# Designed miniproteins, single chains, continued (4), part 94

Each design is a single chain, and the fold is of that chain. pLDDT is the mean over its residues in the fold that is shown.

## One batch from the design tools (miniprotein)

Design m15251
Fold by ESMFold2-Fast:
Structure m15251 (fold): chain A 100 residues (1-100)
Amino acid sequence: SPLDEFKEKVLEILEELVEKILPLLSEEARKQLLEWFERTKERILKAKSIEEVVEIAEEFLKWVYLLAAETLSPEDTAKVTAEIEEAAKRINEIYKEVLE
């Protein structure tokens, strides 16, 4: 279904984001990120609409930013912010394609 395809693409984007930022994080922050990603993945899989998937993904991206801002240097926080902005852009592009 279009919803299932959208979920798969969003999860792939979020997984790529997680893989890129994991090396920047401390062991404890990595554990928190992975636990939150698993919860986010479950919520996305249970989502009933494309809009719900977008809302869950946006919530995850905001949480990732807060984790980075609290645990990383300003330089590494800027790197994480750039990766979050790229992930958000990719999700928005896929969202627009599904609406067409």
Scores: mean pLDDT 88

Design m15252
Fold by ESMFold2-Fast:
Structure m15252 (fold): chain A 59 residues (1-59)
Amino acid sequence: MRYLVKGKFLDKETGEVIAETELEMPTREDAEQAVEGLKKAADYLGAKEFKVEIRELPE
């Protein structure tokens, strides 16, 4: 089974969505590593809020 990671980043000043991403990962461990990467990206982009979801994809 594969895992879908969805992330949304909101601007720190306006609250508008500044970036959105979807990543398909082969394992849950890879998906969790992707989440950590997205958290770092959110901090770098100055996002006020970062939302992430991991979903298992059926095969």
Scores: mean pLDDT 73

Design m15253
Fold by ESMFold2-Fast:
Structure m15253 (fold): chain A 71 residues (1-71)
Amino acid sequence: DASAQLERMLRIAEATSAIDQEKKELADVEAELANLKRTGSDEKVKELQAKIEQLKKSIEEYENLRNQALV
């Protein structure tokens, strides 16, 4: 069924797009954290660490959704 295949491909594309966006944001936040550990405040370091953990969890959730769509 072409319709079911297209819906599955759309879900995979949506999850992949979300993963790519969040991985890019994760890389940016990790770079900012590395710079702050050299020159910044402990408070902002904690904030960025919390953001990194949130992004990692969100990425894992989207990867699970994409993997489910692949079967």
Scores: mean pLDDT 80

Design m15254
Fold by ESMFold2-Fast:
Structure m15254 (fold): chain A 72 residues (1-72)
Amino acid sequence: SNDEKAAALVSERAKAHGGVLSTEEARELAEELLKQGLITEKGAERLVEVAERSGGRITGEGAAAVALSHAK
């Protein structure tokens, strides 16, 4: 399912960065999720917004929650 694919991609990216993504890394993840049709444009914007509002970082779990809430 798209949910499983989105969760797997988020988990892989978070693990590569020690479990936490910067705002720039969250933007790269959002672009990849959009390219694969796994997330809406609003979800991609929200992922970056959450990282910015959280002092420039988002956890893998936080990123997964946003992606799954805005999955196609």
Scores: mean pLDDT 84

Design m15255
Fold by ESMFold2-Fast:
Structure m15255 (fold): chain A 68 residues (1-68)
Amino acid sequence: MEPSYEQIFQKQINEFLEKHPDATLDQVSAVNQAAADALQESRRQGLSPKETEEKVKKAIEETYKKLK
């Protein structure tokens, strides 16, 4: 019932894909990598699930904006 780091990652990526089903492979790859990097750093720093979710979400949004 507690959201795991992997569940946070999957939820954020799934939400991105639902909003942008026509995203290119390059965009999806870059967003996936940015989310993974943000997740790893959050885990290394011992951030809470809520802080991790916000960090991953921000990384996805910032990366996608730079690619558009």
Scores: mean pLDDT 80

Design m15256
Fold by ESMFold2-Fast:
Structure m15256 (fold): chain A 85 residues (1-85)
Amino acid sequence: SKIEEKLEEEKKKIFEEKLKELGSEEAAKLIAETKKKIIKELLELGHKYAGKLSEEEGLELLKKYEEELKKVEEEAKKIAKEAKK
């Protein structure tokens, strides 16, 4: 599907960028997989609610996923530090 292809392309791009930033394949993979998951869930919510979701409700969902991503990015930084030992 076009969505799956686009998600895989974005995942590869994020992985490559994070691999350069963190120097850890494990940490880069964790961030890339999490971002792909969040994007997929947001696309599914957009499809499911098809204009029924208010701007306010949409912003609340985005904030929730942003907090999830921040936690995973912190975990990935810890993994990257451990890998440098």
Scores: mean pLDDT 76

Design m15257
Fold by ESMFold2-Fast:
Structure m15257 (fold): chain A 101 residues (1-101)
Amino acid sequence: SEVEKKLEEIEKKLDEIEARIAALKAQIADLKKNGASDAQKQALLAELDAVGAEVDKVLKELMELLKVAPKELIPRVIGLILRAIGLGEDIRLMKKEVESL
């Protein structure tokens, strides 16, 4: 179905976002140990804002899919919504950590 196709595309997008967040977490950890310049800090905040905007877009798309999804796909949509919410929270915490550098 069109809904299943969109869910597959969203799952792939969330996997890509999770990989990007993991890379950013590693960069923040490194800068926390070795020190950060103002330029590095601003660059990380900009990247976190960009990834956060992508997560928000995915969450909005999932909320729309929830309205039209067949009953058998609702658990999958909810699972992806929870993933997106968790990623948004991770980004919020990472921003606070960068601001504290």
Scores: mean pLDDT 90

Design m15258
Fold by ESMFold2-Fast:
Structure m15258 (fold): chain A 118 residues (1-118)
Amino acid sequence: DLEVFELLGYLIGLLVYDHSDEEILKAVQRLLDALKSPNVSEETKKKALDLLNEITGYPITSADIDPETLTKILKSIRDALRAARPVLRERLVEIMKKLGVSEEEIKAFLEGFDKAFK
């Protein structure tokens, strides 16, 4: 379950830190594959999708969304995420707390986010 939040954090980090469209698409594919895994709880899947909805403003209700479509949505908010960069970490933590994401899941998200900085 922590892997889902680490992958999600990494994906948001790729959008903020000027990574290629190919890297973003691959990260989207990995996240959607993890969300389809029978080893991930339905509770974790719901929280991850709810977080994606809050970040994108788009009603993403299923991991069955096309990877290219999700990538297009995420790229459409890239400039807004970059403009918010100095406060983005704090805002994401507040959103995750409101969604009932655990402290360990938030920590995994932030570790993933920081990995994209390199």
Scores: mean pLDDT 84

Design m15259
Fold by ESMFold2-Fast:
Structure m15259 (fold): chain A 98 residues (1-98)
Amino acid sequence: MTPEELLKKADELEKQGKYDEAARFYLQAARVYIENGDYEKAIEALKKAMEAVDKSDLSPEEKRRLVTEIVAEALRIVAEKWIKENPQLRAADEKLRA
């Protein structure tokens, strides 16, 4: 299943008010984008997943579980992008390992 197909299904579910299902499909699409190295699209999908969780009628415990997964993946992407934008950090890491 392509991340674009998952994202389209999530958008359709969100328009129908099925926010809990939409959040799960957005999270799944984000994970596939991460696997493909498409971090910008992954972040957009995670943002939509978070919005869907907020609008859903899920229990507080279920919301907390999904939010934790979304935040963890978003933080990982942000960290990887920050390191990529600061090449000197890779040089410092190699010097410390040498």
Scores: mean pLDDT 78

Design m15260
Fold by ESMFold2-Fast:
Structure m15260 (fold): chain A 74 residues (1-74)
Amino acid sequence: MEITTPAALTPAQQEALRALLEWAAASGDIRDVERVVARVTAALDAMGVGAERDAAVAAARANAEAMRAALEAS
Protein backbone atom coordinates (compact mmCIF):
# COMPACT_ATOMS: atom_id res chain seq x y z
CA MET A 1 0.00 0.00 0.00
CA GLU A 2 1.39 3.39 -1.02
CA ILE A 3 0.03 6.73 0.10
CA THR A 4 0.97 9.96 -1.62
CA THR A 5 0.27 13.39 -0.12
CA PRO A 6 -3.39 13.27 1.02
CA ALA A 7 -5.68 15.47 -1.03
CA ALA A 8 -7.93 17.78 0.96
CA LEU A 9 -11.41 18.44 -0.39
CA THR A 10 -11.17 20.98 -3.20
CA PRO A 11 -12.47 24.51 -2.43
CA ALA A 12 -15.50 23.74 -4.61
CA GLN A 13 -16.18 20.48 -2.72
CA GLN A 14 -15.75 22.22 0.65
CA GLU A 15 -18.15 24.98 -0.43
CA ALA A 16 -20.70 22.41 -1.67
CA LEU A 17 -20.48 20.45 1.60
CA ARG A 18 -20.88 23.63 3.66
CA ALA A 19 -23.89 24.72 1.60
CA LEU A 20 -25.52 21.27 1.97
CA LEU A 21 -24.95 21.25 5.74
CA GLU A 22 -26.37 24.79 6.05
CA TRP A 23 -29.41 23.73 4.01
CA ALA A 24 -29.94 20.68 6.23
CA ALA A 25 -29.59 22.78 9.40
CA ALA A 26 -32.04 25.38 8.06
CA SER A 27 -34.62 22.66 7.33
CA GLY A 28 -34.55 21.62 11.03
CA ASP A 29 -34.96 17.97 10.02
CA ILE A 30 -32.40 15.37 11.14
CA ARG A 31 -33.41 13.25 8.14
CA ASP A 32 -32.04 16.01 5.87
CA VAL A 33 -28.65 15.73 7.61
CA GLU A 34 -28.66 11.99 6.83
CA ARG A 35 -29.48 12.75 3.17
CA VAL A 36 -26.58 15.21 2.98
CA VAL A 37 -24.22 12.55 4.40
CA ALA A 38 -25.50 10.02 1.85
CA ARG A 39 -25.04 12.44 -1.08
CA VAL A 40 -21.51 13.43 0.01
CA THR A 41 -20.56 9.75 0.46
CA ALA A 42 -21.92 8.89 -3.01
CA ALA A 43 -19.98 11.78 -4.57
CA LEU A 44 -16.76 10.70 -2.83
CA ASP A 45 -17.33 7.06 -3.86
CA ALA A 46 -17.50 8.25 -7.48
CA MET A 47 -13.94 9.59 -7.09
CA GLY A 48 -12.65 6.02 -6.71
CA VAL A 49 -9.63 6.98 -4.57
CA GLY A 50 -9.06 4.65 -1.58
CA ALA A 51 -7.03 6.40 1.12
CA GLU A 52 -7.94 9.94 0.03
CA ARG A 53 -11.62 9.01 -0.21
CA ASP A 54 -11.56 7.43 3.27
CA ALA A 55 -10.01 10.59 4.76
CA ALA A 56 -12.52 12.84 2.96
CA VAL A 57 -15.46 10.65 4.07
CA ALA A 58 -14.23 10.76 7.69
CA ALA A 59 -13.96 14.57 7.56
CA ALA A 60 -17.41 14.96 5.96
CA ARG A 61 -18.96 12.59 8.51
CA ALA A 62 -17.39 14.49 11.43
CA ASN A 63 -18.82 17.77 10.10
CA ALA A 64 -22.28 16.22 9.63
CA GLU A 65 -22.16 14.64 13.11
CA ALA A 66 -21.28 18.01 14.68
CA MET A 67 -24.23 19.62 12.88
CA ARG A 68 -26.59 16.82 13.95
CA ALA A 69 -25.41 17.13 17.58
CA ALA A 70 -26.09 20.89 17.47
CA LEU A 71 -29.63 20.24 16.18
CA GLU A 72 -30.25 17.60 18.89
CA ALA A 73 -29.00 20.00 21.58
CA SER A 74 -31.66 22.50 20.51
Scores: mean pLDDT 58

Design m15261
Fold by ESMFold2-Fast:
Structure m15261 (fold): chain A 62 residues (1-62)
Amino acid sequence: SKQQQLQQQFEIGVYQVSIAVYVTLNDYDGAIAFLEEAIRNNPDPRVQEYLRKELERLRKEK
């Protein structure tokens, strides 16, 4: 539904800002741990797909 799409967009935006803060602090281990926890706690498959892609990206950049 449109409500689910808006919720997904909002959640992804919040995750993007959180990841950017960790990376700015050079805390890649914290960013990875944050993403792993977010994947465990978020049941939305589209949000999980986004988070898994970000996790893979950060692991390669570390």
Scores: mean pLDDT 84

Design m15262
Fold by ESMFold2-Fast:
Structure m15262 (fold): chain A 74 residues (1-74)
Amino acid sequence: SEAEEAAREGAEKGREAAEKSKNKDGELSGEIGEGLALISGSVGKISKDDKGGKELARKAAEIGVEGAEKGKAY
């Protein structure tokens, strides 16, 4: 499903950004961790064909991408 793929891709990008930043500052890791938590919650709801779950997955993926972009600036 598109929502599951988006959530997974966002989670992967967020995790990579967190890994690259883990020795620089815990602050960035905290922000990225929050994005990953939202993605994880979205995945559970998507499995039930919940419209809210699909919207959450899209927003979580967007947050994950933003976290990765901020990681590049650090």
Scores: mean pLDDT 58

Design m15263
Fold by ESMFold2-Fast:
Structure m15263 (fold): chain A 73 residues (1-73)
Amino acid sequence: SRTVTGSDAEVKGNDLHLTLDGEAAVVDIDTGIARLADGTVAHALVDGVSIGSLSPEEAKKAADGAEVELIPV
């Protein structure tokens, strides 16, 4: 796994849109799976909690300005 910084988090429908270390990313709120602009696919966690286990508003608040752990899928 690797740790990145989340920023500019915004909920758009069923997805969380944000940047992870400046890379554009989209996280599926139902699964917690992040897809980055570089083609990386990873499970996204904040403080050991899957983004897929949070509500959209909780996911946005948890990831924005925080450390996000990416576990390759």
Scores: mean pLDDT 87

Design m15264
Fold by ESMFold2-Fast:
Structure m15264 (fold): chain A 55 residues (1-55)
Amino acid sequence: SEGEKLIEKSKESQAKIAESPQARLDYLKQQMAKGVPEGLAASREFRAKLAERAG
């Protein structure tokens, strides 16, 4: 899907930006707040299931 391509490009840009200390700090903050990237995907799926059950 087009969404998958968008996410892939976003991750590629993130890798390039991670070369800078500022971008590294921002990335670490996101990781610490949510855990890991896989955790974000799992959280999104879980939230979708909750929404389905609620409405």
Scores: mean pLDDT 62

Design m15265
Fold by ESMFold2-Fast:
Structure m15265 (fold): chain A 69 residues (1-69)
Amino acid sequence: MRVPASEEERAEMGVRLVKAVNDAIEKAEKGEMTIDQAAEEVKRFALEELGLPEEQAERIAQTVKDVLE
């Protein structure tokens, strides 16, 4: 069964994920990294810092690529 995280813990994870996605998009738009590098950074963050399953991390990374085209 899924571990019931507190409202605070779930909110913190969500905020951290949104910040990581926005940061990666901004860096790619500024030319500080490629679209692929931005997607990889978000995937690593989701896997290593948030503990998300690889499938979910890959979906989030794909969304970053889709936004950046």
Scores: mean pLDDT 76

Design m15266
Fold by ESMFold2-Fast:
Structure m15266 (fold): chain A 60 residues (1-60)
Amino acid sequence: MEELREELKALVDEILKESTDIVEIFNKLTQKLFELTKYYKKGPTLEEWRELVRRILEGV
């Protein structure tokens, strides 16, 4: 969990450097998050995805 969280934080920072549009940031974040979850061979449910986003926002 910690490794995934740190990797996601780095990706968020990268996305923020590319765009200031919050909608575009959210779309890019969602796309990269789905790509990362494919690596762990388990697709997140809507609840799991919501929890992951919440943890990222609280952990930043």
Scores: mean pLDDT 62

Design m15267
Fold by ESMFold2-Fast:
Structure m15267 (fold): chain A 65 residues (1-65)
Amino acid sequence: GPLPPARRLTPQEYLDMARRYIAELRASPVPDPVLARNAQAYISMAEAHGADPAEVARLRAELAA
């Protein structure tokens, strides 16, 4: 069969991962460049896999704030 489900993420799952990293970054008392980098990577993967452009733009704006 195709790639196992554990290795295959949907655009929505990439957005969910980005949201989790943004939430952790927002909860952190100090800037965490690893969380920011992971959030950005998942947003970019979601966009590449056809995620809703409005949600992609919103998460990028949240990350930049």
Scores: mean pLDDT 78

Design m15268
Fold by ESMFold2-Fast:
Structure m15268 (fold): chain A 119 residues (1-119)
Amino acid sequence: MVTESGGGTYPVGGSATLTRTASTPGMKLLGAMWLLENPETGKARAIASISETGKVGYAEEVKGRATISQDIARNTAYLNLSNLKEEDTGVYYGLLALENEETGKVRLAAGPGATLTVV
């Protein structure tokens, strides 16, 4: 099972933290990625990523404002967005890369998304 939180309405200049947790026994977190979908265009783009070794990547529009982190022992990933802009409004999809510890097979666990509205 994957738990998602952190959606809602936030002020311009504020901050929000999105959280994704997988609590499935025998699965190991390898990394995480957040996609942002523009609700008017339906286009999704990757905005932040983190690997198992902690290597991070950010899209230019969130660079300096986004921080992605993970807690491997808890199979949890976090995306913090600071100094929020109206352009940050959209549906955020947190994807967890999970390895089955018995088979070594990796899968991406996606959820329904969290809606962020910046006003």
Scores: mean pLDDT 80

Design m15269
Fold by ESMFold2-Fast:
Structure m15269 (fold): chain A 91 residues (1-91)
Amino acid sequence: SESPLTPEEIAEIRRRMEEMRQAVADEALRLGLITEEEAEAIRRGDYETLFEAILRLARHYRPDTPEEVLREGAEKAVEALRRAEEAIAAA
């Protein structure tokens, strides 16, 4: 059996999740890809707004990449965060 997550590991996961949400929100807002209201929704943990922001950022930085590849990447990023949130909730 895997060792249960420690309080220190839970705090680190939360910090990394918050830093990632903040980085996505700040960058997408800076590039005019989202509104200030959408940026605040991302910072509060709205996964649907986060998905759209990641997808818009991916289109901005990789315009020659097929849409399906960009969507798959954004979906995997959001899924990874949901799994991290579930892991800390279960600990």
Scores: mean pLDDT 84

Design m15270
Fold by ESMFold2-Fast:
Structure m15270 (fold): chain A 82 residues (1-82)
Amino acid sequence: MEEEERKRKEEEIKELEQKLVTKESALGLLKAAIDFLKELLKNTEDEERRKQLEEEIEALEKQMKELEKEIEELKEKIKELE
């Protein structure tokens, strides 16, 4: 086994793990934002504002789904390198 190959794999795994931690943190923030907006929606009487909040929640949920896919892809890449 070549030393450069070992070092390269270790560095690549560490980089992917760091990216995974960053993406997981971003996912947590998106979930918190969605929860906050849902709470605002419950306390909002204005139909137009409620519609705007619903649209914003839908947009954030779409971003969350996209981020979850990126996290799955990163986990798969890490597993492939192990």
Scores: mean pLDDT 83

Design m15271
Fold by ESMFold2-Fast:
Structure m15271 (fold): chain A 82 residues (1-82)
Amino acid sequence: TEELEELAERVGELLSKVTSKESAESAKKKLIETAKDPKKALEAGNVVIILGEHLKELGYEEIGEELIELGEKMKELAEKLI
């Protein structure tokens, strides 16, 4: 859905703050593509949560918390579409 793609874009924007522009853009494109399939979007949501938890451990507390929240929203929306 459009809402899953919006969440994927927001994840990509946050990643641009902790990695290279090219890596963030590549990840964003992959996430948006994945968000078109609810089953894959559910898996992507789990990966985003794990990434957020890892970033919190690395000292990116605010970015990590936002990623966890976005990943949870992706999972919730994807579950409703399956």
Scores: mean pLDDT 81

Design m15272
Fold by ESMFold2-Fast:
Structure m15272 (fold): chain A 99 residues (1-99)
Amino acid sequence: RLEELARALLAAARAGDVEAAVAHLAEILRLLGASEEEIAAGLEAIREAIAEYGRDAVLRGLALAAQALLLKAENERAGLADAEAVARLRAAHAELRAA
């Protein structure tokens, strides 16, 4: 889900769609365990950044953040940071030894 939302954020940011990019960012923050108060503060910070740096600069920043999140999701999908993935690898090695 994080990878799907990060990819959607990247696509929206590259398309110049601020509304879609902000919506995808809010869902990413929810998946990462952010409270609704933290999400509201984050969206306000983005609105302030658009006012200060301009829409295109903020969208480029969001695209870079989405790329970083995709790398994080790729590392998580590799399963080495997850206890279940470690257990699965251990089970596979046991089966190979038994065969």
Scores: mean pLDDT 71

Design m15273
Fold by ESMFold2-Fast:
Structure m15273 (fold): chain A 65 residues (1-65)
Amino acid sequence: KDLDKETAEGLARIVLAVYGGDEIEVEGDTIIFNAETETEEDQKRMAELIKKAAENAGVKFVEVE
């Protein structure tokens, strides 16, 4: 449910590496994923992978354009 700041930052770094360097913002225990510059197909595919990983880690995940 709630993550400490270090765990959230670690997960954000993994997301950046997997997604290809798009910008990610961390707000408390929530990770905000910004895929504004990506194609819709790539955005959906990566968002699903990141969402699943975040759910397994117990963190809230928010998709934003």
Scores: mean pLDDT 58

Design m15274
Fold by ESMFold2-Fast:
Order: C-alpha cells, then structure tokens, then sequence
Structure m15274 (fold): chain A 94 residues (1-94)
C-alpha cells in the first residue's frame, strides 16, 4: 500500500486532485481532500494496488511568477507517486 500527499494552492490541488481521485478509485484506494486554510488545500491518496501512469499539470511559483509544467506520475506500492521522464514547461498563460 502506498500513501501520497499533495499540498498546494486550491487551484493546483483541484486540478491534480481530480486525476488522483480517479486513479485511487481504479486501484481500490481512497482519496481524501482537506482545506488547510483559505488559500491552501491537500489531497491524500491511499492506494491498494499500482495505478497506471497519470499525466497532469502542476503550477509552481518562481520569483512571484506562476509557471505551469506537465508531469507524468506513476504509482508504485513501495515508492508511492514518482515523476517519470523530464517535466515539460507549458507556455505561460498571458
């Protein structure tokens, strides 16, 4: 069984949380969402079985600027969620 926690802005957790929830349900696991504060959310996954690869976007704040990356995640019972391949920078939103 693997346990994974993603914490960040409500927008980031909402975007990734839906993908993680779907993956957790397919693996016979559980996804739990928590509001930690007015600008911070968390999703916690418990997975009973390995899940297929999931591609999603992650928003990272660098020097006060939001940069979007496309990442591919894979679930492993021993390691949890891991990034597969190099993250690719998406074009910045105007």
Amino acid sequence: MSRVVLRGSPRTVEALGRTFEAAALKAGGIATFRQLGPTEREVELELAKPTPRVTSTVEIEIGGKTVTYTVTLEWDPEQGAKVVGAPQKAPPRP
Scores: mean pLDDT 56

Design m15275
Fold by ESMFold2-Fast:
Structure m15275 (fold): chain A 81 residues (1-81)
Amino acid sequence: SADDIVAEVEAFLAELEADPSAPAWLRQLVREILEGLRLHRTRETAEEAIRLLESILPDLPPATAAKVRALVARLRALVEG
């Protein structure tokens, strides 16, 4: 559901805020994604959020990229299930 997708992104943002190795720009991007998901609780918004998260993977440190890939997998399961 849209609420489950929002909850997953909220949990991920909290994890990033607790992680000093995560880049500050990623925290800001995830906040913006979360705001968009809260305003537009649609499958299309969730699919766009997934696409955006995948597009930034090459720009991330390997450990942070692994966390983003795990989030993307969870979000895809929620959108496709």
Scores: mean pLDDT 86

Design m15276
Fold by ESMFold2-Fast:
Structure m15276 (fold): chain A 94 residues (1-94)
Amino acid sequence: MEEEVDRLIEQARALSDEAVEHAKKGDVDKAIRYMREFGEAAEKALRLATTPEQRARVLQAAVDGFRKVIEAAKGNPEAVEAASEALTRALQAA
């Protein structure tokens, strides 16, 4: 279970990095897709996290990922909205 949570955290980080790159390029559709996949991975990791330490690590990765995407997407309202929705879903799973 620990390895599964760590794997999902790494997957979430990779997905948020992809979302950042596509947001910087103005590829809104791909940025939104990667943000939704990132939110789903973070939500799944939170559901699988059984210790406060695991939950804190997932939440930190989620907050950091969303912050990076929002910063990269500034000037694109659709990408910012998608990032906000994904963050809200992740926080509701906590």
Scores: mean pLDDT 76

Design m15277
Fold by ESMFold2-Fast:
Structure m15277 (fold): chain A 56 residues (1-56)
Amino acid sequence: GRIERGLAQISTLDGGGAAAATAKLLEDHGLPRPDVGALARLSGAEAAARAREVLA
């Protein structure tokens, strides 16, 4: 589905790109905006894992 595709995309990104994509995915699904500064320090795989936890 859309969420799975978004998470897969985030896992291929890095730093600020992964953070921005994560924030957009959460906003598009009605969730509060995450701390993008904190997310930008994570790998894309780590950002995707955190987004998956929030979306569960």
Scores: mean pLDDT 78

Design m15278
Fold by ESMFold2-Fast:
Structure m15278 (fold): chain A 72 residues (1-72)
Amino acid sequence: ASKLAEKLSKLSAKEKEEIAKKVGLSVGTLERIVFEATFKYRDLSLEELAKVLGLSEETLKKILELAEEILA
């Protein structure tokens, strides 16, 4: 979770929009993921974060992979 929060916090609004399109989510949903991962990453695993957001853990893993690709 901490790695997800770190990577997503470095993304611009445009980069977040590109990731949202690739994973089939709205930008607003991706921004909510950024917020939850940033403020609850110490208390939640990716699996627990996915449950809170009503998403699959695989979706969060894909978001992390895409963020790492953009930031590489």
Scores: mean pLDDT 74

Design m15279
Fold by ESMFold2-Fast:
Structure m15279 (fold): chain A 99 residues (1-99)
Amino acid sequence: MAEEAKKSAEGAAELARHAAESETPVEGAGGAIGAIGDGLSAKLYAEKAGNEEAAKEAEEAMRAAGKAGRLAALGAPKEVREEAAEEAVEKAKKAAEAA
């Protein structure tokens, strides 16, 4: 469970990184949606492991990825999309460290 929580959080960080490096809003949205999914998996595995801190960090990673996805869907400028996706990467990395 702890290993699955960590791997899912690492996956969320990788997908959020893809969103940050994306040249187009569509690619950024795809990365962000993937990061939300992996973040949810990280949260569920952390909760099953009884790790409240990892679950909280995974939830924050999901919220940051959700913001990045919404900005991409709205066609926000690349700089704004990159900033939101970078925050999602940071939160997902914290979730992996807490797992």
Scores: mean pLDDT 85

Design m15280
Fold by ESMFold2-Fast:
Structure m15280 (fold): chain A 70 residues (1-70)
Amino acid sequence: SSSSEEELKLTRDMLVDVFQAMQDAENDALKAGKSTKDALNIALDKMVETSEIKLKEFKEKLEQIKKISE
């Protein structure tokens, strides 16, 4: 209900980074001769790992935005 345009943009940037890391992991696994199922599992593991890192960064930035807005 309040203006969340900056939060939305920050969320989109995070999702783009996570998705790119996932795609890179999947492509590397397929290039290494892994099955589609194995490549997908490797990509999902990389997505989780990258998401945890990006979520910490997101939380810190969100806290700074909220401190300014009260």
Scores: mean pLDDT 78

Design m15281
Fold by ESMFold2-Fast:
Structure m15281 (fold): chain A 55 residues (1-55)
Amino acid sequence: SMAEAREKAKKAIRQSLEAGHSKDTALLNARTAMLSYGQKPTDEEIEALYEEVLA
C-alpha cells in the first residue's frame, strides 16, 4: 500500500542519516523504497517525508 511505502521510505531516510550519509543519499534511498512498492513519488513528496523525519 502507499502507507506502507511511505513508512519504508521514512525508515530508509532515518537509517541513511544515522549511517552518516548525505541528504541526497537519504532521499535516493527513500525513492528506491517507494519504487519497491510500485509507487513513483514526486521530488516534493520525498522532500515532505524528509521533513517529517527531521520533525
Scores: mean pLDDT 86

Design m15282
Fold by ESMFold2-Fast:
Structure m15282 (fold): chain A 81 residues (1-81)
Amino acid sequence: SKELEEARKLIKEGKYKEATELYLKILEEDPSKKKEVLEFAKELAKKGEYEEALKLYEKIVKLDPSLLEEIAKLIEEITNS
């Protein structure tokens, strides 16, 4: 979607807080985008933006508890870095 493309552009520009707010809005409007937003949260973590990545992980787990094990492993990778 255009909003996902805008969020990726914001990350490329280093505007991580703005990107995170846009991703949260995307999830509120369309929870089916949770897997796409999870991939973007992983990219934020790779960029060292752990606070923003954790906000997205928390929202995704609340929307889909079946992703809890996967997200818990991702959080462990952050804390062991």
Scores: mean pLDDT 82

Design m15283
Fold by ESMFold2-Fast:
Structure m15283 (fold): chain A 97 residues (1-97)
Amino acid sequence: SALSVKTVAELVDYYFKDSSEETKQIAQEVIANFLVELGLAKTPEEALTLTLTDLAKKLDVKQTEAFSDVLETLKEKQPKTVEEGLEIVKEVLEKYS
């Protein structure tokens, strides 16, 4: 049940629950940097501690779609480095620009 998921970090951990610890860490760093780039947090640490309620209030429709697309693409491709994950972010952001 997703009822216990309250923060961005907890959402990423839940979404990648069946992935390796290394993949979870990469996904958290990539998602944190994505949210900072969108101006939704000032630091990656702040991004990961954002509540899903606060995130939902800050995201517009295109940003919500981009966030979902980044999560799904990271889960499908399972990048081995943060750099590979950030390339996915760039490609997704270009679709929603």
Scores: mean pLDDT 83

Design m15284
Fold by ESMFold2-Fast:
Structure m15284 (fold): chain A 84 residues (1-84)
Amino acid sequence: ATSSASASGDRVEEIARQLAEQLGIPFEAALEAVEKAAKEAVAKSPDGNGTGSGSAETADGTLSVTAEVKDGKLVSATATLTSD
């Protein structure tokens, strides 16, 4: 079983809140995954444009997040929650 969600925003906390609400998971798990994804996106993107990935474990499965940055700032993230 896999659930998916997407969020847009210019801060990690706002995106994490939207993903947690859509997937019915704890905010802390969403925040961990989004922070990891955003840090990787920035680190891999010397031009300020790119994506990064992060994950966190929840009681309902593994959360995997891909975050997008443009001009050095966070703009969106997509997430999947896998229960297998």
Scores: mean pLDDT 82

Design m15285
Fold by ESMFold2-Fast:
Structure m15285 (fold): chain A 64 residues (1-64)
Amino acid sequence: DLEIQIKAAQEVAREVAEERARTPVVFPSAAARAAYSEARGPGVVARMNKIIEEMEKEEKEKKE
């Protein structure tokens, strides 16, 4: 459902913001920041898909 996908995206956005708050604010170079951002891309999508799957399972459980 679109609603579940939106909630999953919000959860991922919140998680990314939390993790950014825990990481060092200062990167030694722009290349280091770019590498960090690029490594996050695939991981963010994977986490979003996992959250969507978990939310769909939870909605199914609520109905039963």
Scores: mean pLDDT 63

Design m15286
Fold by ESMFold2-Fast:
Structure m15286 (fold): chain A 77 residues (1-77)
Amino acid sequence: MKKPVVAIIIMDPESPEAVERARERALELQDKVENGEIEVFIGYAENEEEAKEMLEKFKKKLKEAGYELVEVEVFRA
């Protein structure tokens, strides 16, 4: 089966609260990454259009490499 990928997108990287929430979520997923169950992608986007374009390009590349984007989480201020 294709390996599942979780994408974490930080919309407001200058916001300590948005960055901290994203980091906390990444730490929750760390055990699954270490066990080889998932991969985690962390991205930064300035607006929703950039986030969508990044995710579409990433999703296409992942499918070609034998991965599947299963979850997208967006963190904002």
Scores: mean pLDDT 79

